# Designed miniproteins, single chains, continued (4): the designs that were tried, part 101

Each design is a single chain, and the fold is of that chain. pLDDT is the mean over its residues in the fold that is shown.

## One batch from the design tools (miniprotein)

Design m15728
Fold by ESMFold2-Fast:
Structure m15728 (fold): chain A 60 residues (1-60)
Amino acid sequence: AVELAREIAEELARERGLSEEERERVVKLATQWAQMFPLATEEDLRRLVEEAVEGVVRER
């Protein structure tokens, strides 16, 4: 789950044109969440990452 969360986070950060610093935040959040919820589905992880990306963009 942790590796999948990192892959999804890096993919979405790249698609949305996030900076390296913003990408680090999204990856950290996604991997920490995956560690706490090891039974999370790919859909759950994608939803979390999308919300994290939107949060980072909103802080701009």
Scores: mean pLDDT 77

Design m15729
Fold by ESMFold2-Fast:
Structure m15729 (fold): chain A 66 residues (1-66)
Amino acid sequence: AAVPGLIKALQHEDEQVQLNAAYALGKIGDPRAIGALMEALGKKAGADPKLLTALEGALKKIQEKL
């Protein structure tokens, strides 16, 4: 239930909401989030470095649980 909502939050206009969603997805470690996190990284190539680091960190945490 939480994972679909957090994936949608990655597309939110507020970078703080996106940042919180990335951290939460990383902690949950659900592989369903991998595609959405990779897509967010591609779309946000010019974004704040903190957001990019959070998205990369979330992907790493999910991969560590696989």
Scores: mean pLDDT 76

Design m15730
Fold by ESMFold2-Fast:
Structure m15730 (fold): chain A 78 residues (1-78)
Amino acid sequence: MAEIEEAIKTLEEQKEKASKLPNKEVAELLVKALELAKEALRALAAGDEKKAQELAEKGKELFDKAVELAKEAGLKLP
């Protein structure tokens, strides 16, 4: 439990950094990806492994899109 809570805290800090990025589209995609990652960890903590996996996969897809867009825009991700 404590390990998952610490991971969620780290994701919340990364979400704050992502929201401050100058490119709004990249910021929005990263914030959504980090929110899905947090929800996946919460689902895992609740014992819902299937939901955790589905949320993690959706979060990864958004991360991949954000990375692609940031690379095209010449931005560095946090």
Scores: mean pLDDT 78

Design m15731
Fold by ESMFold2-Fast:
Structure m15731 (fold): chain A 74 residues (1-74)
Amino acid sequence: AEELIRKAEEALRRGNVEEAVRHLVKAANKYYEQGKYEEAAELYERAAELAEEAGDDVLASLLRMSATIYRKAA
């Protein structure tokens, strides 16, 4: 999970928001598989903020819904 977060940061430094979102979602899924639902929800929220900044409101909404669901599981 930590490696994927670093890759997301590197993608942002290169200006690739879409790649950063993908890496954050993968990191969130890894936390979810480990039962770390709160950490997964936080990463989904961060990915949603980046998607919204990129103009993808549909993806941002979907990622925020995932964050809400995972927070309830925690």
Scores: mean pLDDT 79

Design m15732
Fold by ESMFold2-Fast:
Structure m15732 (fold): chain A 83 residues (1-83)
Amino acid sequence: SLEEAQRDIDLAEAGLETLERVYREHADTDPEVAELIRQSLRDLVAYLRRLAEKYKDVNPELAERAQELIDRAEGLLAELDAR
């Protein structure tokens, strides 16, 4: 439902904020921790892409919010890959 999708996006944003904090706080992050963050970000992006496609015609604002979170997650992935 749309209400479930709205809740899922709120949870995804909170999850992304947590991953961003963990990354920033661990200047010396272990390769294993970095890989867990990468996997979590990839899974999050995959889910958000499906959500954005499903709701783009029903709630464009929800789809735009999902895309913003995708862009943020992909930015963090790029930072991890540049290390």
Scores: mean pLDDT 82

Design m15733
Fold by ESMFold2-Fast:
Structure m15733 (fold): chain A 54 residues (1-54)
Amino acid sequence: DLEVEQLLSDFVERTRSVDRDRLNQEIIKVVNKVGLDPERLKTALEELEKKLLS
């Protein structure tokens, strides 16, 4: 799914300063909770970004 891949790529780019192992664990948790629906994933990743960069 190109849209999901683009969302994840953009998220990883914006969260480059976060520890890789932590980032990977948090992404896996989000995907497990909301699945790969692009709108749900986008919202969950935006909330995760705020939490990680706060």
Scores: mean pLDDT 80

Design m15734
Fold by ESMFold2-Fast:
Structure m15734 (fold): chain A 91 residues (1-91)
Amino acid sequence: SGQELFAEGVRAYVAGDYEKAVELFEKALETLSGEDRGFALYVMGEAYYKLGDYEKAIKYFEEAARIFKDTNPVLAQRAKKLIEEAKKKLE
């Protein structure tokens, strides 16, 4: 299930295996919706940031912030802060 793939992706992320985390999150996103999708997109943005792919990190954080805008303002603000940090890496 998407939830199982997401949990496996989080385990890979915590272990520092960001490439594996991204692969698992991409598969999870095929079935996740709403807040679960928003959280998966947020962590995927963090994984891409750790991999140095700042352009992809920004795209995923932007999608996560859009989902969280009205449901989780704290995560929406965190995503916006990380977007600005990633943009500075591209300058």
Scores: mean pLDDT 87

Design m15735
Fold by ESMFold2-Fast:
Structure m15735 (fold): chain A 56 residues (1-56)
Amino acid sequence: METDEKAAQGAADYVKSLLEKDPEQGKKAGERAIKNFERAGLNTELLKKLVDEALK
């Protein structure tokens, strides 16, 4: 789906912004975003990669 990359990037950017303010909330937001993508049947591979990079 052509919007999957944009959705994954947006979710990762949000997680990254939260990690700068509160690492615990950022981690939880990343976990929730991945869960939401999985429930919606969206590709989670890119989102997982972007969230992992944001957590570094």
Scores: mean pLDDT 76

Design m15736
Fold by ESMFold2-Fast:
Structure m15736 (fold): chain A 118 residues (1-118)
Amino acid sequence: SDIADNTLIGFEAALKRGKEYLKQGKYEQAALLFANVARGAVAGIRTGVLSKEVADKIYDEAFKGLKEAIKNIKDKELKERLEELLKKAEAAYKAKDYDTAIKYLDEMRDLVLSYLES
């Protein structure tokens, strides 16, 4: 459907932009984009908009980028809080607890947004 096609196009564009932010050393902006893509992939499984196979591939690519971004964040408190949330989100996703995975990905997004707005 148009919703699934538009969702995939949106994820591909966001993943590309996140990788560009990584190359620029904009790790907080990269983390925000990758967290949003990972969250969207999990939501796509939960709602049936994405097949598990497609969502897993998007999630894996986004999560790899998110791990790289967080590793390179210079603010120690932000980095440690994001690493804790990342671990919780990954554990929930592996357990197929998609609502809990979305919750932790949303908490990561809100934390990065608050940091960028300060």
Scores: mean pLDDT 86

Design m15737
Fold by ESMFold2-Fast:
Structure m15737 (fold): chain A 90 residues (1-90)
Amino acid sequence: MLTSLVLAGEFAYQQGDLETAKEYYEKAIELDPNNVEALENLGRVYEKLGDYKEAAEYYRKAAKLHEERGDLESAKHSYELAKKLEEKAK
């Protein structure tokens, strides 16, 4: 189930297994491309791996979904994270 994949990814992330966390979040996004939690968590994994460009892309996708759902505060937060990471990617 989607929820089990997100939880498995979170557990792997807490154990420091970033590659396993990435795989679980990618599978969650394959099942539901609009799962904001999985998109934000995958962005966080890429950020920790130093892949700032990829991290920014996932935070931008999450921000757009938050905006489409009317959650403007969460959209702004994810957008600001993406912008910060895009500056680090230079």
Scores: mean pLDDT 85

Design m15738
Fold by ESMFold2-Fast:
Structure m15738 (fold): chain A 82 residues (1-82)
Amino acid sequence: TRERVLELVARGEREVRAAVDAGDFERAAEIALRTAEELLRLPGRFARLAAAGALRAAALALRAAGREEEAEELARRAEELL
């Protein structure tokens, strides 16, 4: 499980970075949200903490895209996982 969590996080981080480098913040948010959803399907607190990180990344990307209300909702969801 821990190895799978790290694998999903690493893949998500690479894909988010590529989208951000391309200036596609909407896509960066979608990738980060998908990563969080995949992590939440895994058992354990480590997966939950990793999912919170992915939700925060999605919130930052949405804020960069000008979608502030949605960003605040995702940030709140991330805090609920901690």
Scores: mean pLDDT 88

Design m15739
Fold by ESMFold2-Fast:
Structure m15739 (fold): chain A 75 residues (1-75)
Amino acid sequence: MAEKIKKYGKKAIKAIKEKGPEEGKKKLEEFAKAVPESQRQSFLQAGESITELAKEDKQLGVNAIKLMTDALVKS
């Protein structure tokens, strides 16, 4: 599980860096499918907020995904 979560996090970060917030949002939606069902709704809400942040500041969006990925791996 943790390795899959890390892979999806890296894919979302790469999408934001290379393609922009819209592609990042798609990768975060794919990531949500790998998140435990009990946390999935909160993850999707956080993902929407992170996408809006990434539109204003790409690096802030990237950092938010890193923090969220680390939190999921630790739980």
Scores: mean pLDDT 80

Design m15740
Fold by ESMFold2-Fast:
Structure m15740 (fold): chain A 63 residues (1-63)
Amino acid sequence: SMEELKRALGLLAGLVAVEKVREKIGEPDEIVVTFEGDSVAVATGTRGDEKVEVTVDGREVAA
C-alpha cells in the first residue's frame, strides 16, 4: 500500500541520516530525528561541543 511505502521511505531516510551523523561526528551523545512529510528525515546529533544536522530524502536514497 502507499502508506507502507511512505513508512518504509521514512525509516530508510532516518537510518541513513543517523549513519551520516556518525560519519561526521562519531557516536553522538544525543541524537534527535524529526520526520518532515512522507519521506524526509532530519537528524540532529550532538557530541561534546560538536553539533551537526543531516537531512535525507528516502526517495533519493531508494533511487
Scores: mean pLDDT 81

Design m15741
Fold by ESMFold2-Fast:
Structure m15741 (fold): chain A 60 residues (1-60)
Amino acid sequence: MDEEVVYALGLIGLAIAVISGDTDLEKLKEYAERLAQNAGASPEVKERILKDAEELAKKA
């Protein structure tokens, strides 16, 4: 599967979690870790997912 597709789907899931208001920075990091792990993402894709999850959390 294309790594960029995995990354995009991961971000969509995290964005929904943030918008729902039942998550915080700690939970976003945990979600990003699990998404990368389950998707079998490369270290680079994992870091991008985590970084964008942190950015979404900062927007509150």
Scores: mean pLDDT 64

Design m15742
Fold by ESMFold2-Fast:
Structure m15742 (fold): chain A 94 residues (1-94)
Amino acid sequence: MEKEKKKQAYELAIKALELLQEIQELAKEHPELDEEELKKLEEELRERDEEAQKLAEEIEKLPEEIKKEVSEILKNSKTIEEALEKLKKKLKEI
């Protein structure tokens, strides 16, 4: 049972970080985009933000010790890419 909960926690954390990377890319300044393209990008950002909120709620439902382990990996990672690599490695070890 602990193994399944731990796997679920790492899978949710990976999805959340991948979604945060997408949000960061979309939120970058796009001086090349016109007003219609910017509105479309705002809609896509809103959809990703809503998905991120739902993932955050699922993560909060996880056991405290597992959340602490995931949080420690995130705090000790300098980039989202590094955090993703560490989480994916841990998922393979489960």
Scores: mean pLDDT 75

Design m15743
Fold by ESMFold2-Fast:
Structure m15743 (fold): chain A 68 residues (1-68)
Amino acid sequence: VEEKAERIKERADELGSLTSDQAIRVAREAGLPTSVAIGLGLEALKKGSLTGQEARDAVLEYAKKLGL
């Protein structure tokens, strides 16, 4: 999970930020469960977009809540 969270951070940093649909797509491409991907997309909607650090933190929080 931590390796996937770091990959999401790297991709967000490359793109500048992640919009909701980018966050869902990037999370799924990194092999995260759909539930985590949807959670990340919801956070991006609330904030307008996610920075790399925000995306990483959201992935780790949702994964922990799901017991991953």
Scores: mean pLDDT 80

Design m15744
Fold by ESMFold2-Fast:
Structure m15744 (fold): chain A 60 residues (1-60)
Amino acid sequence: MFKVTITFSDATLAKDFADALVSEDPNVSASVSGTTVTITTTNNPEKGIALALQGIGLSL
């Protein structure tokens, strides 16, 4: 199981990222707490995270 925490500069970006991540892969679990997104998945989340970040204008 992978658990990744990403902190954004504002809560809108955090929500947009979580929404984008779930839309790309509904099998991942994402929770938003203010500016922080916690991702839990059984597979390597790198590709899903990269796609979600790209969707909101960011890159790894």
Scores: mean pLDDT 76

Design m15745
Fold by ESMFold2-Fast:
Structure m15745 (fold): chain A 66 residues (1-66)
Amino acid sequence: SEEDRRLALVAAEHAIGLAKLGYPEEKVRRILRQAGLSDEVIDEVVRLIKEGKYDEALELARKHIA
């Protein structure tokens, strides 16, 4: 639903924000998984986070939210 999509987008933004604040990778991965992202997409998002590319990480997550 549109509501579920909106909540997933907020969850993805929250996960990227936690990564910027230095929260553990596992917590970030868990939130992204709860937002409905596949493990393959989560791996790419986490790779971008490790490279400091937070805006690119968020855009990738958003593109994969239905």
Scores: mean pLDDT 87

Design m15746
Fold by ESMFold2-Fast:
Structure m15746 (fold): chain A 94 residues (1-94)
Amino acid sequence: SLADVLAAARSLDSPLLVAAVERAAAGEPISDEEAEQIIQELIDKKVPVEKIEAVIELIEASEEIPPAQQAQLVAILRKAKVALKYNLPIESLP
């Protein structure tokens, strides 16, 4: 559910991700600049990869987030996961 996604995003202590999930559920696109800021926040907070994976699973299971926004959020979180796992700067992400 959206409530489960929001609770998981809040558990990451990422206000930018929480705001992005709320806007995505409203059908709003996430800009490239916002995506970069979300990824950087997750990297700076050294969020565990396993917690990011849990949020991805909840987003993919959510019926309340439109498919386009769901795909965008998952892509952002997968980039953050790769950066954190391999200690890569955001500029090196594909």
Scores: mean pLDDT 83

Design m15747
Fold by ESMFold2-Fast:
Structure m15747 (fold): chain A 60 residues (1-60)
Amino acid sequence: SDMDKFYELLEEVQKLRDEGKISGEEAKKMFDEALKVYLETGDMKKAIEVLEKKIKELKA
């Protein structure tokens, strides 16, 4: 489901924080931005896309 995908991405962000690739504050900002997209659009797929893009940029 879209919710399961979103939780998997949240776990990836936590892993990046635990690996020292991002700060806890940066992780929170990523969550807040994805959540804002969901609240403004009502579309979880758009929130997932925002979070995936940010994670991909950090892994590149």
Scores: mean pLDDT 82

Design m15748
Fold by ESMFold2-Fast:
Structure m15748 (fold): chain A 56 residues (1-56)
Amino acid sequence: SMLDLAEEAGRLLREKVREGKISEEEAEKFERQLVRAYIDQDEQALREILEQIKSL
């Protein structure tokens, strides 16, 4: 579901911050993108953001 995608992306994003792969500032940018995509019900955007986070 879209909720599961958003939750997975948020979890991975927190992991990347903890690992030092991304700054808190960059994480805030990803969080804003996730919130926008979820509000817009844009599953494709959520999947693309998740893929970007996985690639960090």
Scores: mean pLDDT 85

Design m15749
Fold by ESMFold2-Fast:
Structure m15749 (fold): chain A 100 residues (1-100)
Amino acid sequence: SKVIEEIKKLLEEALKNADDPQKTLETLQRLVDFIKENADKLTLEEAKEVRDLISKTAQELLKRFDELNVPEEQRQQAVRLLNEAIKIVTDKINELKKKE
């Protein structure tokens, strides 16, 4: 899926730029905005895949932030953006489950 490939690219970009927290936060905001615009294009299986990808990348990114001693304020901003992305996808999964 083109939508999943774009989400993977944004997640990879965020992780690659973990040493530049401001750039990572900007990439995570782009991820949230992209998911908001494209969640309706996801199938149930694709939405589950996206949720799992975001969750895995979130764990890796936050671990990397801790290793790099990223300030707590920026770390918490990343947590909020990642949680927003997960919520949008989870809401879509719940919507699609009701249609099956």
Scores: mean pLDDT 89

Design m15750
Fold by ESMFold2-Fast:
Structure m15750 (fold): chain A 57 residues (1-57)
Amino acid sequence: LDELIERARSLLDEDQLAQAEALMEKDPEMNEAEALALVLSARGIDPELARELASTT
């Protein structure tokens, strides 16, 4: 899981990472993998990675 999170972080820019953080602040039950998966999917970045991250929740 940590390796998938690191990969997602490397693909996202600072603004997109801030969006993931904002999602986690808005929903305390949302974990980092789920927030990153949502940002990746919304941006159309690496759909397979987004799916893998989402499947861990």
Scores: mean pLDDT 78

Design m15751
Fold by ESMFold2-Fast:
Structure m15751 (fold): chain A 57 residues (1-57)
Amino acid sequence: MSLQKAQELLEMLKQKAPEKEYVDFALSHGVPEERIDQAVAEAKNRAELVVLLFNLL
């Protein structure tokens, strides 16, 4: 994962962005929708979603 993508996800977390913003971000960077859906289902909170998306980006 690039530092820029990591910084953008952390900024979204800091701004308390809705789930849709994280999904749209991951989709815009070529992550398959099925992988994003799995990450969303596994995450207990937005911080965990960011960690899971880090592994996909």
Scores: mean pLDDT 80

Design m15752
Fold by ESMFold2-Fast:
Structure m15752 (fold): chain A 70 residues (1-70)
Amino acid sequence: SELEETKARIVEALRKAIEEGDLVTLRAGLHELKKVLSPEEARAILEELRAEFPDNAEANALLEEYIAEL
């Protein structure tokens, strides 16, 4: 579906931003994610990203902030 394609695109952009240390792109992608997904779906994705990048303190701080505001 179009929603699943959009979700996959956003998730991949978030993953790439974390890997590259691009916090500006990460923040932009998180804003987009919150606009297109329910709080429950957004939380699940953000928790998966935290598990995937456990040693990235800066990215995890931003992900935790967004989860708390959902």
Scores: mean pLDDT 83

Design m15753
Fold by ESMFold2-Fast:
Structure m15753 (fold): chain A 66 residues (1-66)
Amino acid sequence: EEFEELSRELVREAAERTKDLTPQQRIQVLDEVRRIIEKAKELYKKGMSLEEVREFARAEIDRVLA
C-alpha cells in the first residue's frame, strides 16, 4: 500500500520534470522511470525501507534526467 503511493508520487514527479522535453524524449525517460520503479519495488520486497527505496529511486531518476 505505501509502495503504491510512492510509485504514484514518483511517476507524477517524473511527468512534471519531463513536460518540457520532446514527445520522443519524454516517452524514453518515462519508460526508464518505470523500470527504476520496478527495481525499487523489488528492493522494497527484499527488506529495504520505504525511505531508502524512495532515495534510491529519486537518485536514479536524477541520473536519467541529468
Scores: mean pLDDT 82

Design m15754
Fold by ESMFold2-Fast:
Structure m15754 (fold): chain A 78 residues (1-78)
Amino acid sequence: MTLEIRLPDGRVVRVEVEEGMEASEVVDRIEAATGLDLALARIYAAVLKIAGEKVDRENAEKIARAAEKSAEIEAEVG
């Protein structure tokens, strides 16, 4: 499945992910594609791991939204 990450600078980044993937692997792919450290996305991935959840469509989209929120916060503190 393809995730679209909309960044505060107007960039739209697309990331390919698969169901059953580890949530941390989804975050790693988004960080690699954006060049950003996405603290909220990493925290959400850690929560999914603790819950024993693997990536599905809903969880992947929530990781993408957490990534967008993390990028907004990083843009404000710089």
Scores: mean pLDDT 82

Design m15755
Fold by ESMFold2-Fast:
Structure m15755 (fold): chain A 64 residues (1-64)
Amino acid sequence: MEHRLVTVSKVLPSPDQDEAERMKRELERRLEAEGWRVVAADVTVTPDGDGYRLTVTLLVERAP
């Protein structure tokens, strides 16, 4: 069974939790289309300069 950790991040002017959820769903959709199954997800929001960094990390496994 193959596992992979995938991370994406984006900086926004405000700590938009809805945008973080949209990023997570879009990444999940892309990975599922590529034959991966999402087994865990983490979403973090941290200050970054004049804005906020949204980071989405997914643990995925190869779909059978």
Scores: mean pLDDT 80

Design m15756
Fold by ESMFold2-Fast:
Structure m15756 (fold): chain A 60 residues (1-60)
Amino acid sequence: SPKLEELKARIDEHIAAGDLEAARQAISELVTAAMKGEVDIDEANQLVIEAERRLRAVRA
């Protein structure tokens, strides 16, 4: 969906920029959109898992 792609792009950009707070805010927005049924829950869940894994790698 366009909203899923937009949120994925924003998460990817914030992680690439090292803006971890903005990345976490975008992840929270993705979770909220999934809870509201605005994006596919399974696809959103997979993106959240991958984004959280990337954020942990940056801190390690």
Scores: mean pLDDT 82

Design m15757
Fold by ESMFold2-Fast:
Structure m15757 (fold): chain A 61 residues (1-61)
Amino acid sequence: MEKGVQIGLALMYAGLARLLESKGDLKGAAELLREAARIAAEVDPELAEELLEEAKRVEEK
């Protein structure tokens, strides 16, 4: 699979997570950020780590 497809999918999940956070669904947002990180981990470990940290921040709100 193309790396660009994996990164694009991860960013799509991250965008949806931010939308859920804006609606007050912090648990749903964190779950989507973790899924985005899982997808990114195989192609961009730095992005995956950033997404996991974002999920942690959302859960601590």
Scores: mean pLDDT 80

Design m15758
Fold by ESMFold2-Fast:
Structure m15758 (fold): chain A 101 residues (1-101)
Amino acid sequence: PVADALEAVRRLAALFRERGYDEAAALLEEFLRRAEGASADEVVALARELAERAKANPAVSEDAQHAIEALRLVIEALAAGRADRAALDAALDGIAADLET
């Protein structure tokens, strides 16, 4: 569901702020603003754009770029009916663990 995807992005943005990934957090916050009221197809398109913008921005660390790409893949799988909330939560837990090192 779109609401689950947006909640996951909110959690990742908060985690990025907590860990000092301020530029990556700002990109996720802009995604959330643009995704408000969006359809599932629009959220997928915005997630793809987010991943591309993160890769193009040298101020976004490689770790943050990888985290955003992992989130994008799970959002696409959710929209396609190939993943559920548990898969999304597991992906976020994995991202949080990777960002600790």
Scores: mean pLDDT 83

Design m15759
Fold by ESMFold2-Fast:
Order: structure tokens, then C-alpha cells, then sequence
Structure m15759 (fold): chain A 100 residues (1-100)
């Protein structure tokens, strides 16, 4: 289902956030996972796309919050994780749209 596609993507994004100590982003993404699991039968494809966009936004926001106190190497790692979560979200969004 579209909800299962969104859940698989959100769980991958949460794992990446946790592995890179993006604790704020991980918490936000886990909240989306909880909501999708609870409301799987009632969420629209648009709701799922919004959750995926929100997950990407949380990672970008935390990257921007950490950037002023980060080394160039840490900034490069944060930019890499942002690119990875965007790729995961874009792939899931394409699958969800194809199911409509």
C-alpha cells in the first residue's frame, strides 16, 4: 500500500538521522512513523507525501541549526545525509504517485 511505501521510507530516514546523531530530526520522523502506523487506513496519498516532505525538512532544519558550530567535515556529512534522505523521499513519493 501507499502507507507501507511511506513507512519503509520514513524508517530508513529515521535510521540515517539516528546514525548521524540528528536527534531532533529522528524524533520528528519517529512521530510521522507513529502517525502513519496509527492511521494507515485513513491517510490519503497527499498526507503521506506531506509526511515524507516533513521528514526531509526536519533533517535540513537540524543541519542548518548545527552548521554554525560544525567543522567542514561535519557539514559535508550533514549535506550527504540530506541528499540521502531526499533520494529516499523522492523514490517513495514516485511510488505513491504511481499507486494513485
Amino acid sequence: SAADVALAALEKMAKLAKEHNLTYAAQVIEAFIKEVKANKATLTPQDLLTALDGAVDAVELEKNMLKPSSTPEEIAEYEKIVAEVKAIADAAKAQIKALA
Scores: mean pLDDT 88

Design m15760
Fold by ESMFold2-Fast:
Structure m15760 (fold): chain A 100 residues (1-100)
Amino acid sequence: SLEEEAIELRRRLVEDFIRGVNKALGIEKGEEEERALREAERETRETLESAPSEEEREYVARLRIALLNGDTKKIKEIIEEMRKAGYSEEEIERLKRLAV
C-alpha cells in the first residue's frame, strides 16, 4: 500500500540520517542505533495514522455513510472488502473509529 511504501521510504531516510550522525559522533552501529531506528519508525507510523491514505479515507467515507443510513449489511460488505484488500483487524478497527 502507499502507507507501507511511505513508511519504508521514511525509514530509509531516517536510517541514512542516523548513520550520518553516528559517523560524525564516532558511534558504532549497535543497540543505541537500533533503538533510535525503532523509535523513528514508531513516530513515522503515528504521523501516517494521523493522516489516513486516500484509500483509507474512501473506506472511512463509505463506512460513515452506511452508519448514518443504519445499513448493517453494507457495513459488513465494506469490512469484508477491506479484509480482502489486506487490511488487518487492527487497521479495520482504527478506520471504524474514524468513521464514527
Scores: mean pLDDT 70

Design m15761
Fold by ESMFold2-Fast:
Structure m15761 (fold): chain A 55 residues (1-55)
Amino acid sequence: PELRDRYEELKKKAEEYEKLSTNPEFADVYKKLADQYRKEAEKLEKEIKELGDSV
């Protein structure tokens, strides 16, 4: 399903940017991006659960 695929993509991006945030040059920018994608993934997780699906 599209919602699950998008959820997985957002989680991947959050993890990737979190890893990139270990680079001191861009830590602030990438931490903010990781947080944004993580929050978007959490919103989709709630939508998926409301539809009776599992993550």
Scores: mean pLDDT 77

Design m15762
Fold by ESMFold2-Fast:
Structure m15762 (fold): chain A 87 residues (1-87)
Amino acid sequence: SFRQQADQINTNSIDQINSVRNNSTSVQDFLDQARSILSQTVNQYSSLARQAYSQGDLDSVRYVSQVLQQITDYYIRVVNDVLRNPP
């Protein structure tokens, strides 16, 4: 289902962000890798939302938008943490 795909994208994105947070040697290294992950994640959600919309599944479109907002908020929180507590 689109909801299961959205959840999987979310889990994978959080895992990737946490991995780069733990393995980055500088703020710049973290920001470059995290920005790349967020960009890929946004593209995956955009594709998923378009597929759901094309099938008339508006409930899944709304769900994808909600999960995208959640991952964006998570990204902002982690970026702020790294800026305050550099590696």
Scores: mean pLDDT 88

Design m15763
Fold by ESMFold2-Fast:
Structure m15763 (fold): chain A 80 residues (1-80)
Amino acid sequence: MEELLREIEELVEEHAEAVHAGDIEKAEELSKRIAELVEELAEEAERAGDLELAEALREARRRWEELAEKAIKALKEKKA
């Protein structure tokens, strides 16, 4: 669990850098990888019997996907 959390934190920082640089392709790839790792973390929590944490992580994943889509859409709209 802790290793997955650290990997997610590092990828979130890389995603923020990609968004700041206007690197749409990298931002999209990192967004997908972050969502995958958050789901893996949720599955690990569920296997450990922590259903509340698993639900919270899946909700965090949904919010992340919405925010990432909005950020990427804004970057694409500036590319004229």
Scores: mean pLDDT 79

Design m15764
Fold by ESMFold2-Fast:
Structure m15764 (fold): chain A 78 residues (1-78)
Amino acid sequence: SMADLLAALEGGAATVGANGEKVMARPVGAVGGGSSNGVPLRYRKLSETLVEVTAITPDGEAVALVDARTGEILELRI
C-alpha cells in the first residue's frame, strides 16, 4: 500500500540520519542496500549532504531525497 511504501521510505531516511557521520564519510556515488518494513531499499550518496533512498516495489521504484545530517525527507517521487 502507499502507507507501507511511505513507512519504508521514512524508515530508510531515519536510518540515514542515525548514521549521519558514516554516510557523510562515504564518497559521492557510493551505493548501499538495506530494507525497511520488509521493503528492499537502495541508498546512493548524491552529494556531501544528500542521499537518494529508493524503495523497490512490485509496481516499480519510489524515491526519496534525504538530508544526510538529519534524515529529513526533502522530496518524494512515487
Scores: mean pLDDT 77

Design m15765
Fold by ESMFold2-Fast:
Structure m15765 (fold): chain A 64 residues (1-64)
Amino acid sequence: SLAERIRALLPRIADPDAQAEISRLLAELVRERGVDPATLGASAATDAEFAAKVAALVERIEAA
């Protein structure tokens, strides 16, 4: 699934190529599930915060 592919990339969050791939897959997952992009909130200040926000968003999308 798209969510599983995103989770597999989270350990590589410091890699700009991995961040770009995560962003692309996340946009695709949001579109597939019809989730409001406003739930993304403000951009994270650190890679760890970004990874945590992405993980939380994927969990919310899967629960919907």
Scores: mean pLDDT 64

